# Designed miniproteins, single chains, continued (5): the designs that were tried, part 44

Each design is a single chain, and the fold is of that chain. pLDDT is the mean over its residues in the fold that is shown.

## One batch from the design tools (miniprotein)

Design m17508
Fold by ESMFold2-Fast:
Parts: C-alpha cells; sequence; structure tokens
Structure m17508 (fold): chain A 80 residues (1-80)
C-alpha cells in the first residue's frame, strides 16, 4: 500500500509499504531513499496530517488506517 509523507515545508513523498510495517520503518525507508542517516529518525515527530494526532513510531500502518477509517494514510513529519 502507499503512505504519503509530508514535511513542514510541504514536501510530499509517496512510500510503498506493507500494512504490518511500523511508522518508524516507513520513515526509515524514506530517509534511506534520500541518502540520509536513519539515526536522524530520533529527531522526528510524526502526526496524522488530517487530525493532527501524534503517532508513535511503533504504530503499524494498519493501526493508522483503522484510526483514520481510511485506506489513505497521510503523515506529517516535524523536526524536534
Amino acid sequence: MKVILESELGIKKEIEVKEEDTVGEVIKKWLESQGADTSTIEDVEVYLLESGERISLETTVKEVMEKQGSDEVKLLLKSK
């Protein structure tokens, strides 16, 4: 399935993931695609784009879909 990641600067990225992947794994995959150090994930806070609810990095993509009631997962990334 696809997850849309949006930065505070409005940069959007679609990531192909599995429902069992954690939000943390999705972000690491995005960081790797940009050649960034995956350890920088500790400096990132993740929110549901539509509700503004903060999400744990250990939350699965499936759990996010269930919380939103939608198959379209949109996440906002913020720096600490």
Scores: mean pLDDT 77

Design m17509
Fold by ESMFold2-Fast:
Structure m17509 (fold): chain A 61 residues (1-61)
Amino acid sequence: MKYDVIFTDKNGNETGLGTFDTLEEAIEHAKKTINEPLTLISDGETVVYETSSGTVEILPT
């Protein structure tokens, strides 16, 4: 299973940040790329973090 990382800004624009082999790699990449505090708001099928500039979604693919 792979994990896609998608950033959605405050205007609703989506940007793909990459696809990773593990959830831990996906989370680490999001932290490095966004460079803002990530607040966990959902940990279900998708992992969702809120930031000051938008949201990060990590989806299994």
Scores: mean pLDDT 81

Design m17510
Fold by ESMFold2-Fast:
Parts: structure tokens; sequence; C-alpha cells
Structure m17510 (fold): chain A 88 residues (1-88)
């Protein structure tokens, strides 16, 4: 699913929430990575924002933010997948 930046705010928020919740339900790094590899940069940015609001542990929150800062897509998605599995 592509995020259209011109779509209404509530529509973009609802999609980000649903995709982030789907990522949090993955049971393995391989499952999370498969989902993350389907995202474009706009979709990933929206999902990232929502995921940050769901994590209450400051240490896990910092690890998630750090994982999301990689400039290499493959390394970034792998690091996010590893962080999501730990976030359970």
Amino acid sequence: AKFDKNAPFLTRYARARDEAENLLKTKSVEEALKVLNTYDDESLAAVRGYLFTQVKDPVKKAALVKAMQSTNKDERNKAIADAIVELK
C-alpha cells in the first residue's frame, strides 16, 4: 500500500496504524523483514511514527529509533525487524 501525501490525515493515520500493528504481530525476523520490504519510503515513515507511539520502554524506544536511522534499505529493514521482534 502506497501512502499518498495528499490523502486525508485520518486515512494516512489509519493505514499506518494497521500496518504497524501487523508488523508487531509478526513472530520472526523473517516475517517482519518480508513485510518491511513491501514498504516505500513514505509508508515506512508513517509506520515508523506510529510504532514510536506504541513503545513505552525508553530503552526499546531508543533502540527502535536507532535501527530506523540506517541509510541502507536492507540494513535498515533488517535492524527494524530485529527491533520489532524484541519489542513484543
Scores: mean pLDDT 69

Design m17511
Fold by ESMFold2-Fast:
Structure m17511 (fold): chain A 87 residues (1-87)
Amino acid sequence: MMDHLRQALDHARRARRALRRGDTDTALRHLRRARDHARQSGHSSIYSAAQHTYDVVRDRVRRGDIDGAIRATDGLVRSIQTVINTM
């Protein structure tokens, strides 16, 4: 459980860094991995947040809204970090 949440957090952070570099394909791959690890963690709320963040980031990237994509990814990072800190 905890290892999957930490993996989800690492991938969400890597996605944020990729977005800041303009590497949108790498960011979306990391968000998919964050979602998969969130699913395996058993935390339904974090899985839902990761899936929603992937969809939002994909849409914002398609529209050229990189700042919006970064903000959505920051939200996911904060949500996962909060759960880890309260376990």
Scores: mean pLDDT 87

Design m17512
Fold by ESMFold2-Fast:
Structure m17512 (fold): chain A 68 residues (1-68)
Amino acid sequence: SAALAEVLAIAREAARRAAGLSPEEQARVLLQGIDRATEVVRAADVDPEVKQRLLETLERDRELAREM
C-alpha cells in the first residue's frame, strides 16, 4: 500500500531527526511524525477496519510520546 509506505517513511524520518536531540525536541519531532502519519491514514483508501486499527495504534503512540 502506498499509504503504508508513506507512514513507514514518516516513521523512519522522525527516528533519524530525533537522534541526538534534547528530550523536549525528541518528543516534538515524534509528535509531529505521529500527526503526519495520522493524516496519511485518514486520507488513505484502505479497508475501514485496517484504518481504525492504525488510528488506534497512532493514538496510543501519541499518548506515550506526550508522557515523555
Scores: mean pLDDT 80

Design m17513
Fold by ESMFold2-Fast:
Structure m17513 (fold): chain A 70 residues (1-70)
Amino acid sequence: SHPSAALMLAIYFHETFGLDPRAVFEWALERSAEEVYRLMQTVDDLIQSGDTEALEALKAEIEAELARRK
């Protein structure tokens, strides 16, 4: 459990991808803090590099993980 990291990820993905912050928060609580910070860094790196295809693929992967939890 890592509530602060999960909350940071929820806010970040809401602002970046328009994802439901509650769904991201609950999903992130099941992940390690290392995975959460790695995901935030990966998204930031993809935005900085302008790799739109990889960014959309990562967004789709996260949306699939959120859907799996339902």
Scores: mean pLDDT 80

Design m17514
Fold by ESMFold2-Fast:
Structure m17514 (fold): chain A 102 residues (1-102)
Amino acid sequence: SSSARLQALEERLEEAVETGDEEALHEALIEHLEFLKEALKEKLKQLEERGAPQELIEEVKKKLEEVEKQLELLKNRDTPEGKETFEKLKELLREELERARA
């Protein structure tokens, strides 16, 4: 199920952050962003089919474009921009995990 897959990905991300396994973290981040991309595509389709407000449709489109750009940069991590994107996502994930522990 999608819920079980998401939970497994979140557990892998948390473990990779805790152990400092950058390869495992990189792979798990790509899988998580691919999952988010597919979820956003499905949400966009549903919003368009039900005639949702244009502002909401454009917001989801913008989020989808941002996720697609991050995926492309992470897949090209040998570039300076790809490395910077990976470091930013690592920091954001650490902050989210710290908030969840509070």
Scores: mean pLDDT 80

Design m17515
Fold by ESMFold2-Fast:
Structure m17515 (fold): chain A 85 residues (1-85)
Amino acid sequence: SDIDKALELARLYDQRLKEIQDEKNRETYLGDQKTKEADAKSRSEGNTLQKDRDDRVKQLEQQAADASKQRSQALLEYLNLLNEK
């Protein structure tokens, strides 16, 4: 049904948001560790790794914002379909 489809879409976007957050946390944790190790040997290498990480995290934040908006829209559609019964 359309109601089930809207709810399933909301769940899929919730799962996507969790995956994006997990990837962001992984990038931050591993990036911080690699930057610390690189800074001990070469600050230039540490700076490059940090920039690459920051760019990736920014991209993930944009994806999370888009997924959050889509989730909210799916939930609104689900509620509207419930009200139409």
Scores: mean pLDDT 76

Design m17516
Fold by ESMFold2-Fast:
Structure m17516 (fold): chain A 95 residues (1-95)
Amino acid sequence: DKLIEEAEKLAEEYRKKAEELTEKSLNTKGWEGVENGVLSTKYLLQAIAAEKAIEEAKEKGDSKAVEKFLKMNENERVSEGVLAAIERGRKKLAE
């Protein structure tokens, strides 16, 4: 499915950007370090949102979750990423 492949590429790109910004944050002092840390977190959350949409699409055998994700703007992707991260954390703690 081309939409799942597009979402997988976006998730990988977001994780790469988060990693690069985390490295910059660790090597930069003051407000610029904080800004890089915040941006890193935003990219990580967007990656988590994409990963959740891909997982749901694969489980259901349709691309609807990925289509919905791809139509989201940045703020919506970040918000979805927060919810997905909380859900992942709860599942891990419930095991």
Scores: mean pLDDT 83

Design m17517
Fold by ESMFold2-Fast:
Structure m17517 (fold): chain A 98 residues (1-98)
Amino acid sequence: SLSLEFGLMGLVVVASYYLSKGDYQGAADALEGIADVARKLGAPEEAVNHIRQAADYVRQGKLEQAASELEKAAEIAKDVPGVAWALRTLAENVRKAA
């Protein structure tokens, strides 16, 4: 769905903005939104669980662990191109915020 793909892109922008401001709660909430959209786009539940783990790590300020979880999710969701791209972009932005 084009609407879900645009929703995903918007959440990536929102999450990246909150990370740039040090608002880890806002970033984590956006990541949970990304997990829901990724599931609707057909991402495996294993990938969705890694995104939720990343959100928990961001909430705790554990940005290196969060980036690692997002990279694992991207590899699992590699056959869902928009999701894989979003998760790799977020992993880079989480590392830049660390």
Scores: mean pLDDT 89

Design m17518
Fold by ESMFold2-Fast:
Structure m17518 (fold): chain A 93 residues (1-93)
Amino acid sequence: SSEQEKLLKEIEKLIEELKRTKDLEEQRKILEEIRRLFKEFNRLAAKEGADPRKITSISLLVAGAEFSFRYISPDEAIRLLEIALEKAKEVLK
């Protein structure tokens, strides 16, 4: 749907902003916004009958990104968010 496509464009923009941001507090705020947008995307996708396995995969990747940001590295978090974005794009096909 057009709304889901708009959410994915905003997520992509925020991931690029996260890559350019070096301040830890600002990175945390951007990550929180990305999480909220993925949650909204998954809610809309579920309403439109998307495959529950694809939705679950996206949710797990986003959760993994939050864990990686805190305990591994921001780079690993970004990698997982990019995979989540690719999986979300597959939901629209």
Scores: mean pLDDT 90

Design m17519
Fold by ESMFold2-Fast:
Structure m17519 (fold): chain A 87 residues (1-87)
Amino acid sequence: MPSPYEQALAVGEEVIALLRELDAPERTIASAEALRKRLEETRTKEDALHLLLAMMSEAQSLRPVAPERAAALLGRAWAALRAIRAE
């Protein structure tokens, strides 16, 4: 089973990929990538929570354009968030 931190990193990667597919502003993509890179380097609970909350906000904003993919990413982000909080 992937760790909760690996789940958070995977969610971040997929949200960033969706942002790129939908031509989101480069600043938005760069900000998301910076949060993911920080978690990859630090592996802290705080950085995992910050990444997941930011990715949930981005996925929520994409619901009008990509509702099915956004809903799936939100569900996975919530599952990872609960797992991180339980650690």
Scores: mean pLDDT 85

Design m17520
Fold by ESMFold2-Fast:
Structure m17520 (fold): chain A 82 residues (1-82)
Amino acid sequence: DEIKEKLNELGERLSEAVENKDVEGARETIEEIIKLLEENKAPKELIEAVAESLRQGAEAMKNEELKKVLLEGSERLLELAK
């Protein structure tokens, strides 16, 4: 529950950074998401769900820099889930 609450907060921050085309803010927020899931040893299913959400978000993006940041985040989470 605590992890999900923090993930929701970080998801809102990521959405805000994306809307503002804030590449650095998006990267920093994704780093916090990865750290949160890693430090709390989140279930594989949760990590994979977050990775898929980032991948789908990237597929919808026209901004190439933001797309790369989200795809890299997704790949790093999939690696963490192994």
Scores: mean pLDDT 85

Design m17521
Fold by ESMFold2-Fast:
Structure m17521 (fold): chain A 108 residues (1-108)
Amino acid sequence: MLDEARAALRAARPRGVLVLYAEKDENGKIVFKEGRGYGDGADSDDPATRDRAIDEAVQEAEKYIEELKKKGKKPYVRVVLTPRGDTAAIIVADDEEALKEMEARVRA
């Protein structure tokens, strides 16, 4: 899961990385949590600086994944490029429908 996310981010070479969270509540409503921006240096000419920015974003996503697992929920993860192609988003969700709705918003 996270190795695939790292590979996708390295291939995309984004200027920045967002980590976004979405959950489906007990009434079936999708709730978007505030995301965190990463990627100071993701557009750097230095590969080590780029890798650090990617690793910071992936580590944040992993923390949310592990919290969902502790709650007995199945984490869903997807890497999406924004419409401008200059930013990538790592989306973490507790439900596949919540993941798809967040992906649609990122692509809009």
Scores: mean pLDDT 75

Design m17522
Fold by ESMFold2-Fast:
Structure m17522 (fold): chain A 87 residues (1-87)
Amino acid sequence: MAEELREKGDELFKKGLEYKKQGKYDLARYYYREAGLYYFRAGIEYENQGDNEKAAELFEKAAESYRLSGDYTSADGMRQKAEELRK
């Protein structure tokens, strides 16, 4: 379910932050990337439900997560997706 996917994304994002605090940047980037994938999946679920506002919010969370993982291409794609849902 969309909310469960978001909660998993939040959990993974928190793990990324914890590893970053430890100076384990490769592990931090891995968990940020995983968080981005879960936020993206949650965004798609809300979009399928017709909740474009909530979907856009989750695509923005995915964009931030991908950016923190160093995946700027995926981050830009997620930002574009969020902007399209607000038009």
Scores: mean pLDDT 88

Design m17523
Fold by ESMFold2-Fast:
Structure m17523 (fold): chain A 75 residues (1-75)
Amino acid sequence: MSREELQREVDLALAILYVTVLTKDMPEEERDRLIEKAEELIRKEGLTAQQVFDKLKPEIEEARRRALEEKRRAA
């Protein structure tokens, strides 16, 4: 593997781990969707793990906010 290829695989592993940890309490479907998005950002867009963390953190927070709002609507 080239250094670039190795770095991409490392970034991919870190991004998957990061999303998995942050979405542990979310529904399986939501978690899988965010993991797929992280993979896509690295494989297709060439983002680093750090850039994926920064980009997905707001989306994870937004998903959490939506889940809380749905519970409030049901109550």
Scores: mean pLDDT 76

Design m17524
Fold by ESMFold2-Fast:
Structure m17524 (fold): chain A 53 residues (1-53)
Amino acid sequence: SPMEELMEAIRKGTEAGLAAEREAQAQGWSGREIVMATTQAFGDAVKKKLEEL
């Protein structure tokens, strides 16, 4: 269903965001840079999953 696909997109976004956060932290990025990387990764993953609908 469209709602289940949306929820899966959010789940994928969260997974990608957390991975980006860990990578940025490992590289010694600033808190601001970590938040920006996390936000970008979340948005990209959500958009990618939703375009498959």
Scores: mean pLDDT 85

Design m17525
Fold by ESMFold2-Fast:
Structure m17525 (fold): chain A 82 residues (1-82)
Amino acid sequence: SELDEKFEKLQKELGAAPPKNPENEKLWKEYAVAVVEAVENGLSEEQFQKIVEELEPLAEELKAEKKIEEIARKAIEKLKEL
């Protein structure tokens, strides 16, 4: 799918291995995909930041916040380069 292709591209550009925990890997993928979707829809910088902020509490609830936050921040940096 188009979202899977964009996610794979981000993984390659980040040069990072996905989380080995399947639950965290799924959440990390959803986080990255949501960010990609925001950019594709031509959302404003404010709307883009709102989506990131909405996903941060979910990452914190799973107690994987530091790793997921780092991946999300790297994905955002890469999307700004696109």
Scores: mean pLDDT 54

Design m17526
Fold by ESMFold2-Fast:
Structure m17526 (fold): chain A 57 residues (1-57)
Amino acid sequence: AELEVGAGVEKGRVGTHSSDPELQRKATGIAVELQERYPDASGEDLAKALEEEMKKL
């Protein structure tokens, strides 16, 4: 089908729709911390930094 509406990108910046509640809680904390430290950072930069932090876990 040609009609393909986006359904998972709008809030993908922090990946908070993870199935693991503990990882989701940690991801939220890291995301808030990054956003406060880098308020001028774009959503993509924040998402990338969050991914790197989560990879360390």
Scores: mean pLDDT 65

Design m17527
Fold by ESMFold2-Fast:
Structure m17527 (fold): chain A 90 residues (1-90)
Amino acid sequence: MLPKATEEEVKQAEEELEKLKNSDSPLDKKKAELLEIALKGLKASQSDPEKAAEYFKKAEKKMEELKKLFKENNAGTKEKIEELLKKLEK
């Protein structure tokens, strides 16, 4: 079975994205950017797996940039994004 995005996964990611946008932290803005790309990939995975794979690669590059700026206090966002990318990989 090929895993695909569920409504609850998308909702959780959207909730996290909104939270990051509201914090005004420069680091959180970078995290919001990454999460938005991951969300687009998840939504695309339901109708266009090829497009989803493209977003997956973009999110992976953004994740690498974020890791250079990342501080431990936002580990939850990092873990959630990694989980989303793992689902897109399959």
Scores: mean pLDDT 67

Design m17528
Fold by ESMFold2-Fast:
Structure m17528 (fold): chain A 78 residues (1-78)
Amino acid sequence: SSVQSLINVLKENLPQFSNQLDLIELYLKNGDFESAHLLLQQLEQEAKKEPSYESVKNTLLDLDIEIGVLALKDAVFK
């Protein structure tokens, strides 16, 4: 999936956040989009302190957009 691809790119560039990224994926699989979104926001604030942030900021934005799309699909296609 596009989400899995984005998470894999983030794990390669920010391996220190791999556990948080795994937890985001678990929340998404369970339909807990609010928890996934909040954890991603927390991760992004921490990632801004990393030298690699500039290389991953677009991937983080893409993941946030994909989470929003999945939440909308869940709300419409229950």
Scores: mean pLDDT 83

Design m17529
Fold by ESMFold2-Fast:
Structure m17529 (fold): chain A 85 residues (1-85)
Amino acid sequence: MKVTDVKVEEREMTKEEFIDYLKKAAQEALERVGEPAKVTFETKVTNDKIEITVTAEGPDRRVTVKGIYTKDGKFKLEIREEELE
């Protein structure tokens, strides 16, 4: 695997803003990987955080969007693009 692009964003947002941002990032990831594409959604909910990971995998690339919302109102968004070998 070769990591070709990584975007990391941390800020304070409302829960609604976080969900909208995550939807947009997931849509952009799907457009970027091409077809045929495999999409995996993984959601982990605890008392102190919500973690959502969207992985879009195409023939020669993978884009992973990871969003974490914590109880204290902090957000972390990571977008990672990889070449597959």
Scores: mean pLDDT 72

Design m17530
Fold by ESMFold2-Fast:
Structure m17530 (fold): chain A 56 residues (1-56)
Amino acid sequence: SSLLEEAIKQGKKLIEQLENLKRQAEAQGDTERAQQLQKQIDRLKEELKKLEEQLA
């Protein structure tokens, strides 16, 4: 329980940080980096969803 809740909390923080990096890449016109960051965000959101399902 405690470890799973901590993993979810850390995952949410990491997603927020990656979304900020993606916005910076978009502002710089770095479309390749923005796409790679989106791929990482999507993967983490899917893993976070699986972790949240374990708490249900």
Scores: mean pLDDT 86

Design m17531
Fold by ESMFold2-Fast:
Structure m17531 (fold): chain A 76 residues (1-76)
Amino acid sequence: SSLEKQAQAVWEEYKARLEAAKTIEEVEAILEEFTARMQQLEAQSQDIKVQMLIGAQLVLAAATAHAKKKELEKES
């Protein structure tokens, strides 16, 4: 579906932005923006597969952002 493709594109943008982030503040801003965009896509879909994909990506985003923040804290 088009929503599934949009969710995948947003996820790919999130990964690229997270990799380039140099500060904890940047990581938090990236995660907040990603979460808001994914919640908007989820609200537009009644497809269980799209909802499951978005849910999985939100959980993984929180985990990868946390790991990135821990990495940056060690370099400070």
Scores: mean pLDDT 85

Design m17532
Fold by ESMFold2-Fast:
Structure m17532 (fold): chain A 67 residues (1-67)
Amino acid sequence: SDKEALREELLKYGIPEELADRIVEQVGGDVEKVASMTVEELTKIPGVDRRTAGAIRAAARDVLKKK
């Protein structure tokens, strides 16, 4: 599923499991939406700083490249 693909890529970027699960729950399975979100939008998620927001965007783009 898109949720599991995103979670796996987030873990590969060094994001902790609890935070990866939170991110996936907040954004759902819409990987294209996540890839288009700004850093400012992503940092509204609890536990997401600017560095983590960049990693989330990169992970989402990597998932899209595999589709």
Scores: mean pLDDT 81

Design m17533
Fold by ESMFold2-Fast:
Structure m17533 (fold): chain A 102 residues (1-102)
Amino acid sequence: SELLQAEITIGVAHLVVAVIETILRNKLGDDVYASLTDDQRRQLLIDQLQTDFGLSREEAETLLEIVERGSELANRIRAGQLSEEDKEEMLELAKKIEEIFK
């Protein structure tokens, strides 16, 4: 049940970032957004997360790192068995998300 709660929490963080990305794509247009560098997209996501959710820059940066790591963990789950270290990491990531959003 703790792992299920962690998965839900990480999934909500992914949804938050996906919504912000959709807002940016709608504002800029898909072609313009796709032409941006990874650094440019990251900076726009940080700025939008600060504006829409009231996050600090550090909290927004941390959230994006967690979402990236959560995607890597999801890929490992799909490719094979989730390790004990992966489970511990999921719980730590969920705790950090809860601390960001309170």
Scores: mean pLDDT 83

Design m17534
Fold by ESMFold2-Fast:
Structure m17534 (fold): chain A 71 residues (1-71)
Amino acid sequence: MTPEERARAIAEGMERLLEFARKQGLDEEVLEKLRELGERAVEAAADEEKTAALGEEAMEVAKKALEEKKA
């Protein structure tokens, strides 16, 4: 996968994650953090290890926010 292809895949995945988070009613602060992580992942698209780590962090942020919403 080229860096360009990876950047597109990351951007698409982040759009889906943000749409899901909005539908779940997550706070604007959480949405901003997820967008920031996505932008950093797109910038780092040439570094597979870094983009994977940023993706994992974004998923963790979303999961924690969902758990807090349920409580």
Scores: mean pLDDT 77

Design m17535
Fold by ESMFold2-Fast:
Structure m17535 (fold): chain A 69 residues (1-69)
Amino acid sequence: SKSIDKIIDQSKKILDDPNATIFDLQTSKGIMQMTIGISKTTGGKISADQQKAIADTLAALDAKIAALS
């Protein structure tokens, strides 16, 4: 869905921001996880390409959070 693509794009912008705090990264991760959860619960379809992009983006967020922690 467009909302999934939008949250992926926003999360990538936070990842690319050298001034992003650990709070910004955690907030971005939380919003992404919540958006995915709502989409699945309400019958929204997430494509295989979107699932891969989500997994890659979440892994990148987790890696940067760990590096800053």
Scores: mean pLDDT 81

Design m17536
Fold by ESMFold2-Fast:
Structure m17536 (fold): chain A 98 residues (1-98)
Amino acid sequence: NEEKELKKTAEEAKELLRELGKAFLDAGRTGESGMAKAREKAEELVRKLKENEKLAELGDEFGKRTEEALALFRQSGAEGLVLLGEAIAEVEKEMEKL
């Protein structure tokens, strides 16, 4: 029952998105320490999305955007946070379709 497994993975991913959103806000306030936590939560979300074949591509895209955002954060914290926020919002929109 692929549809039930997809919905279960999506609900678990939504919970990880909430934790990531919290770490993302902390990154804006604490800089490097919050960013490290946001990276950990983003990696958990990528792993969760990749558990389902239909979400694996979304997980790969999110992982790539997260690494780009983290690299940019080291050069420009504000711009890196904007990119990470956009990457998070894209995953949220795709999860809403399920």
Scores: mean pLDDT 82

Design m17537
Fold by ESMFold2-Fast:
Structure m17537 (fold): chain A 58 residues (1-58)
Amino acid sequence: MEVSGEELDRVIAEGRAGRMTPEQVREKLRELGLDEETAQAFADGLAGRIPSAPPAAF
């Protein structure tokens, strides 16, 4: 993909710092040209959930 590594790192860092919600990180990564699946995977990681578990589980 033609996305700059710096831009990807910045969005992920903002998500880790809590300045962006996982949903906002997903949207920004898609705006940077990542596919929906990849963007969702990063957002799921930041939300502290595993891909095989629903976010509402407690």
Scores: mean pLDDT 69

Design m17538
Fold by ESMFold2-Fast:
Structure m17538 (fold): chain A 83 residues (1-83)
Amino acid sequence: MAARLAERRALLADSLDTLADELASLGQDEAAEHLRRAAEALRRGRLEEAIEHLREAERAASPSRRGTIEALREEVERLRAEA
């Protein structure tokens, strides 16, 4: 099970980096920075830190992007519950 949890964390971190690059290209640099910090925390297995950075990203993001960030945060919260 540990290998599958690590794979899911890596895939989520890659998704967060992709979203961060997209938001940065749209001028949402603060939200993008929080997403990158969340991705780094996920890769390190620091799920609580990742969740907090995702909450900050959600607050900084435009309303149209908040739902996407919320869904990704809920995925990280599910990983934390399984860990």
Scores: mean pLDDT 84

Design m17539
Fold by ESMFold2-Fast:
Structure m17539 (fold): chain A 78 residues (1-78)
Amino acid sequence: MSDEERKEALGRLLEALKEEAKDVKDGGSLTDEEQKKIVENALIKLGLPKEVAKKYADLLLKGGSIEPVVEAVAEALK
């Protein structure tokens, strides 16, 4: 994966996350379940399969590396 592809994938991921988070009208703390659902929905919108999106949402909430998620998004965007 090129640096440009990684940068584009990261940008698209962040934008999708912001879009899903817009439905949260309260600036209060989100539960882990709500955060996971936001990440899952963002990844699905970016073209990831539902099962893969759930796995990566769980990974990110556990403080895992973002790199595998960015690589999966880059592959989905092509």
Scores: mean pLDDT 75

Design m17540
Fold by ESMFold2-Fast:
Structure m17540 (fold): chain A 78 residues (1-78)
Amino acid sequence: SQAEIAAEVLKSLPEEFSGAEVYFALRRAGLSEEFIENVIAPAVKAADKDKDGKVSKADLIAALKEMEEGKELAELLE
């Protein structure tokens, strides 16, 4: 599934990353733009509370848990 591919990519990233880094890694892994736009980008924006462009894995997982479409990915990352 898209969520399984995303989970493997996200597990391989450092503890903190930029939105640009995560989008690049996910696109390289073959994730659809639809999944990135509808699940990943909203979660990254929600996790970037300080608007500094940096996101931690913990904050991303927390943001995904609050999204209906993000729950499957959040469970795979735990």
Scores: mean pLDDT 80

Design m17541
Fold by ESMFold2-Fast:
Structure m17541 (fold): chain A 85 residues (1-85)
Amino acid sequence: PRTIEHRRLVFNYDGKKVVLEVERDVTTGRALRAELYVDGELKVSATESAAANALEAEALKLIKEALEKGEAKIESEVAERRVEE
């Protein structure tokens, strides 16, 4: 079995609700999938590890820049772990 971490980051950007969801293998640190939602609509999805890792990295970079400019506000961040067989 592998331990999977599911992280959900919700932030507001220019009045829009943006949700970044990422699952990763805790043992390897590899992203397994990543999804970006804007106002409940799926905009970007990555199911390949390399693409999921790139999506997470780029999204976090953009969020950080927006937060530093005062253009975004983090509403919630939740990380949960489960054992997957």
Scores: mean pLDDT 80

Design m17542
Fold by ESMFold2-Fast:
Structure m17542 (fold): chain A 67 residues (1-67)
Amino acid sequence: SRREQLEKMLELIRDYQAGKISEEEFYKRAKTLSPDLQANLETWLEMQRKKAAEEEEAARRLAELLG
C-alpha cells in the first residue's frame, strides 16, 4: 500500500512536470494520497511557485533598468 502511494506521488510529479495534467487536476489526484504525502507535494509546489515568482520579479526589474 505505501509503495503504491509512493508510486502515485512520483507519477503525479512526473505528469505535472511533463504538462500532462493541470494544477487543478494535480490537487484533485493528490487528495487520494495519504496526508503525509499530500503535505510533501504541497511543500514542493510552494517551492516551485516561489522560485517562479522570484524569477518574474528579477525579469521585471531588469526590463525596467534596460528600458
Scores: mean pLDDT 80

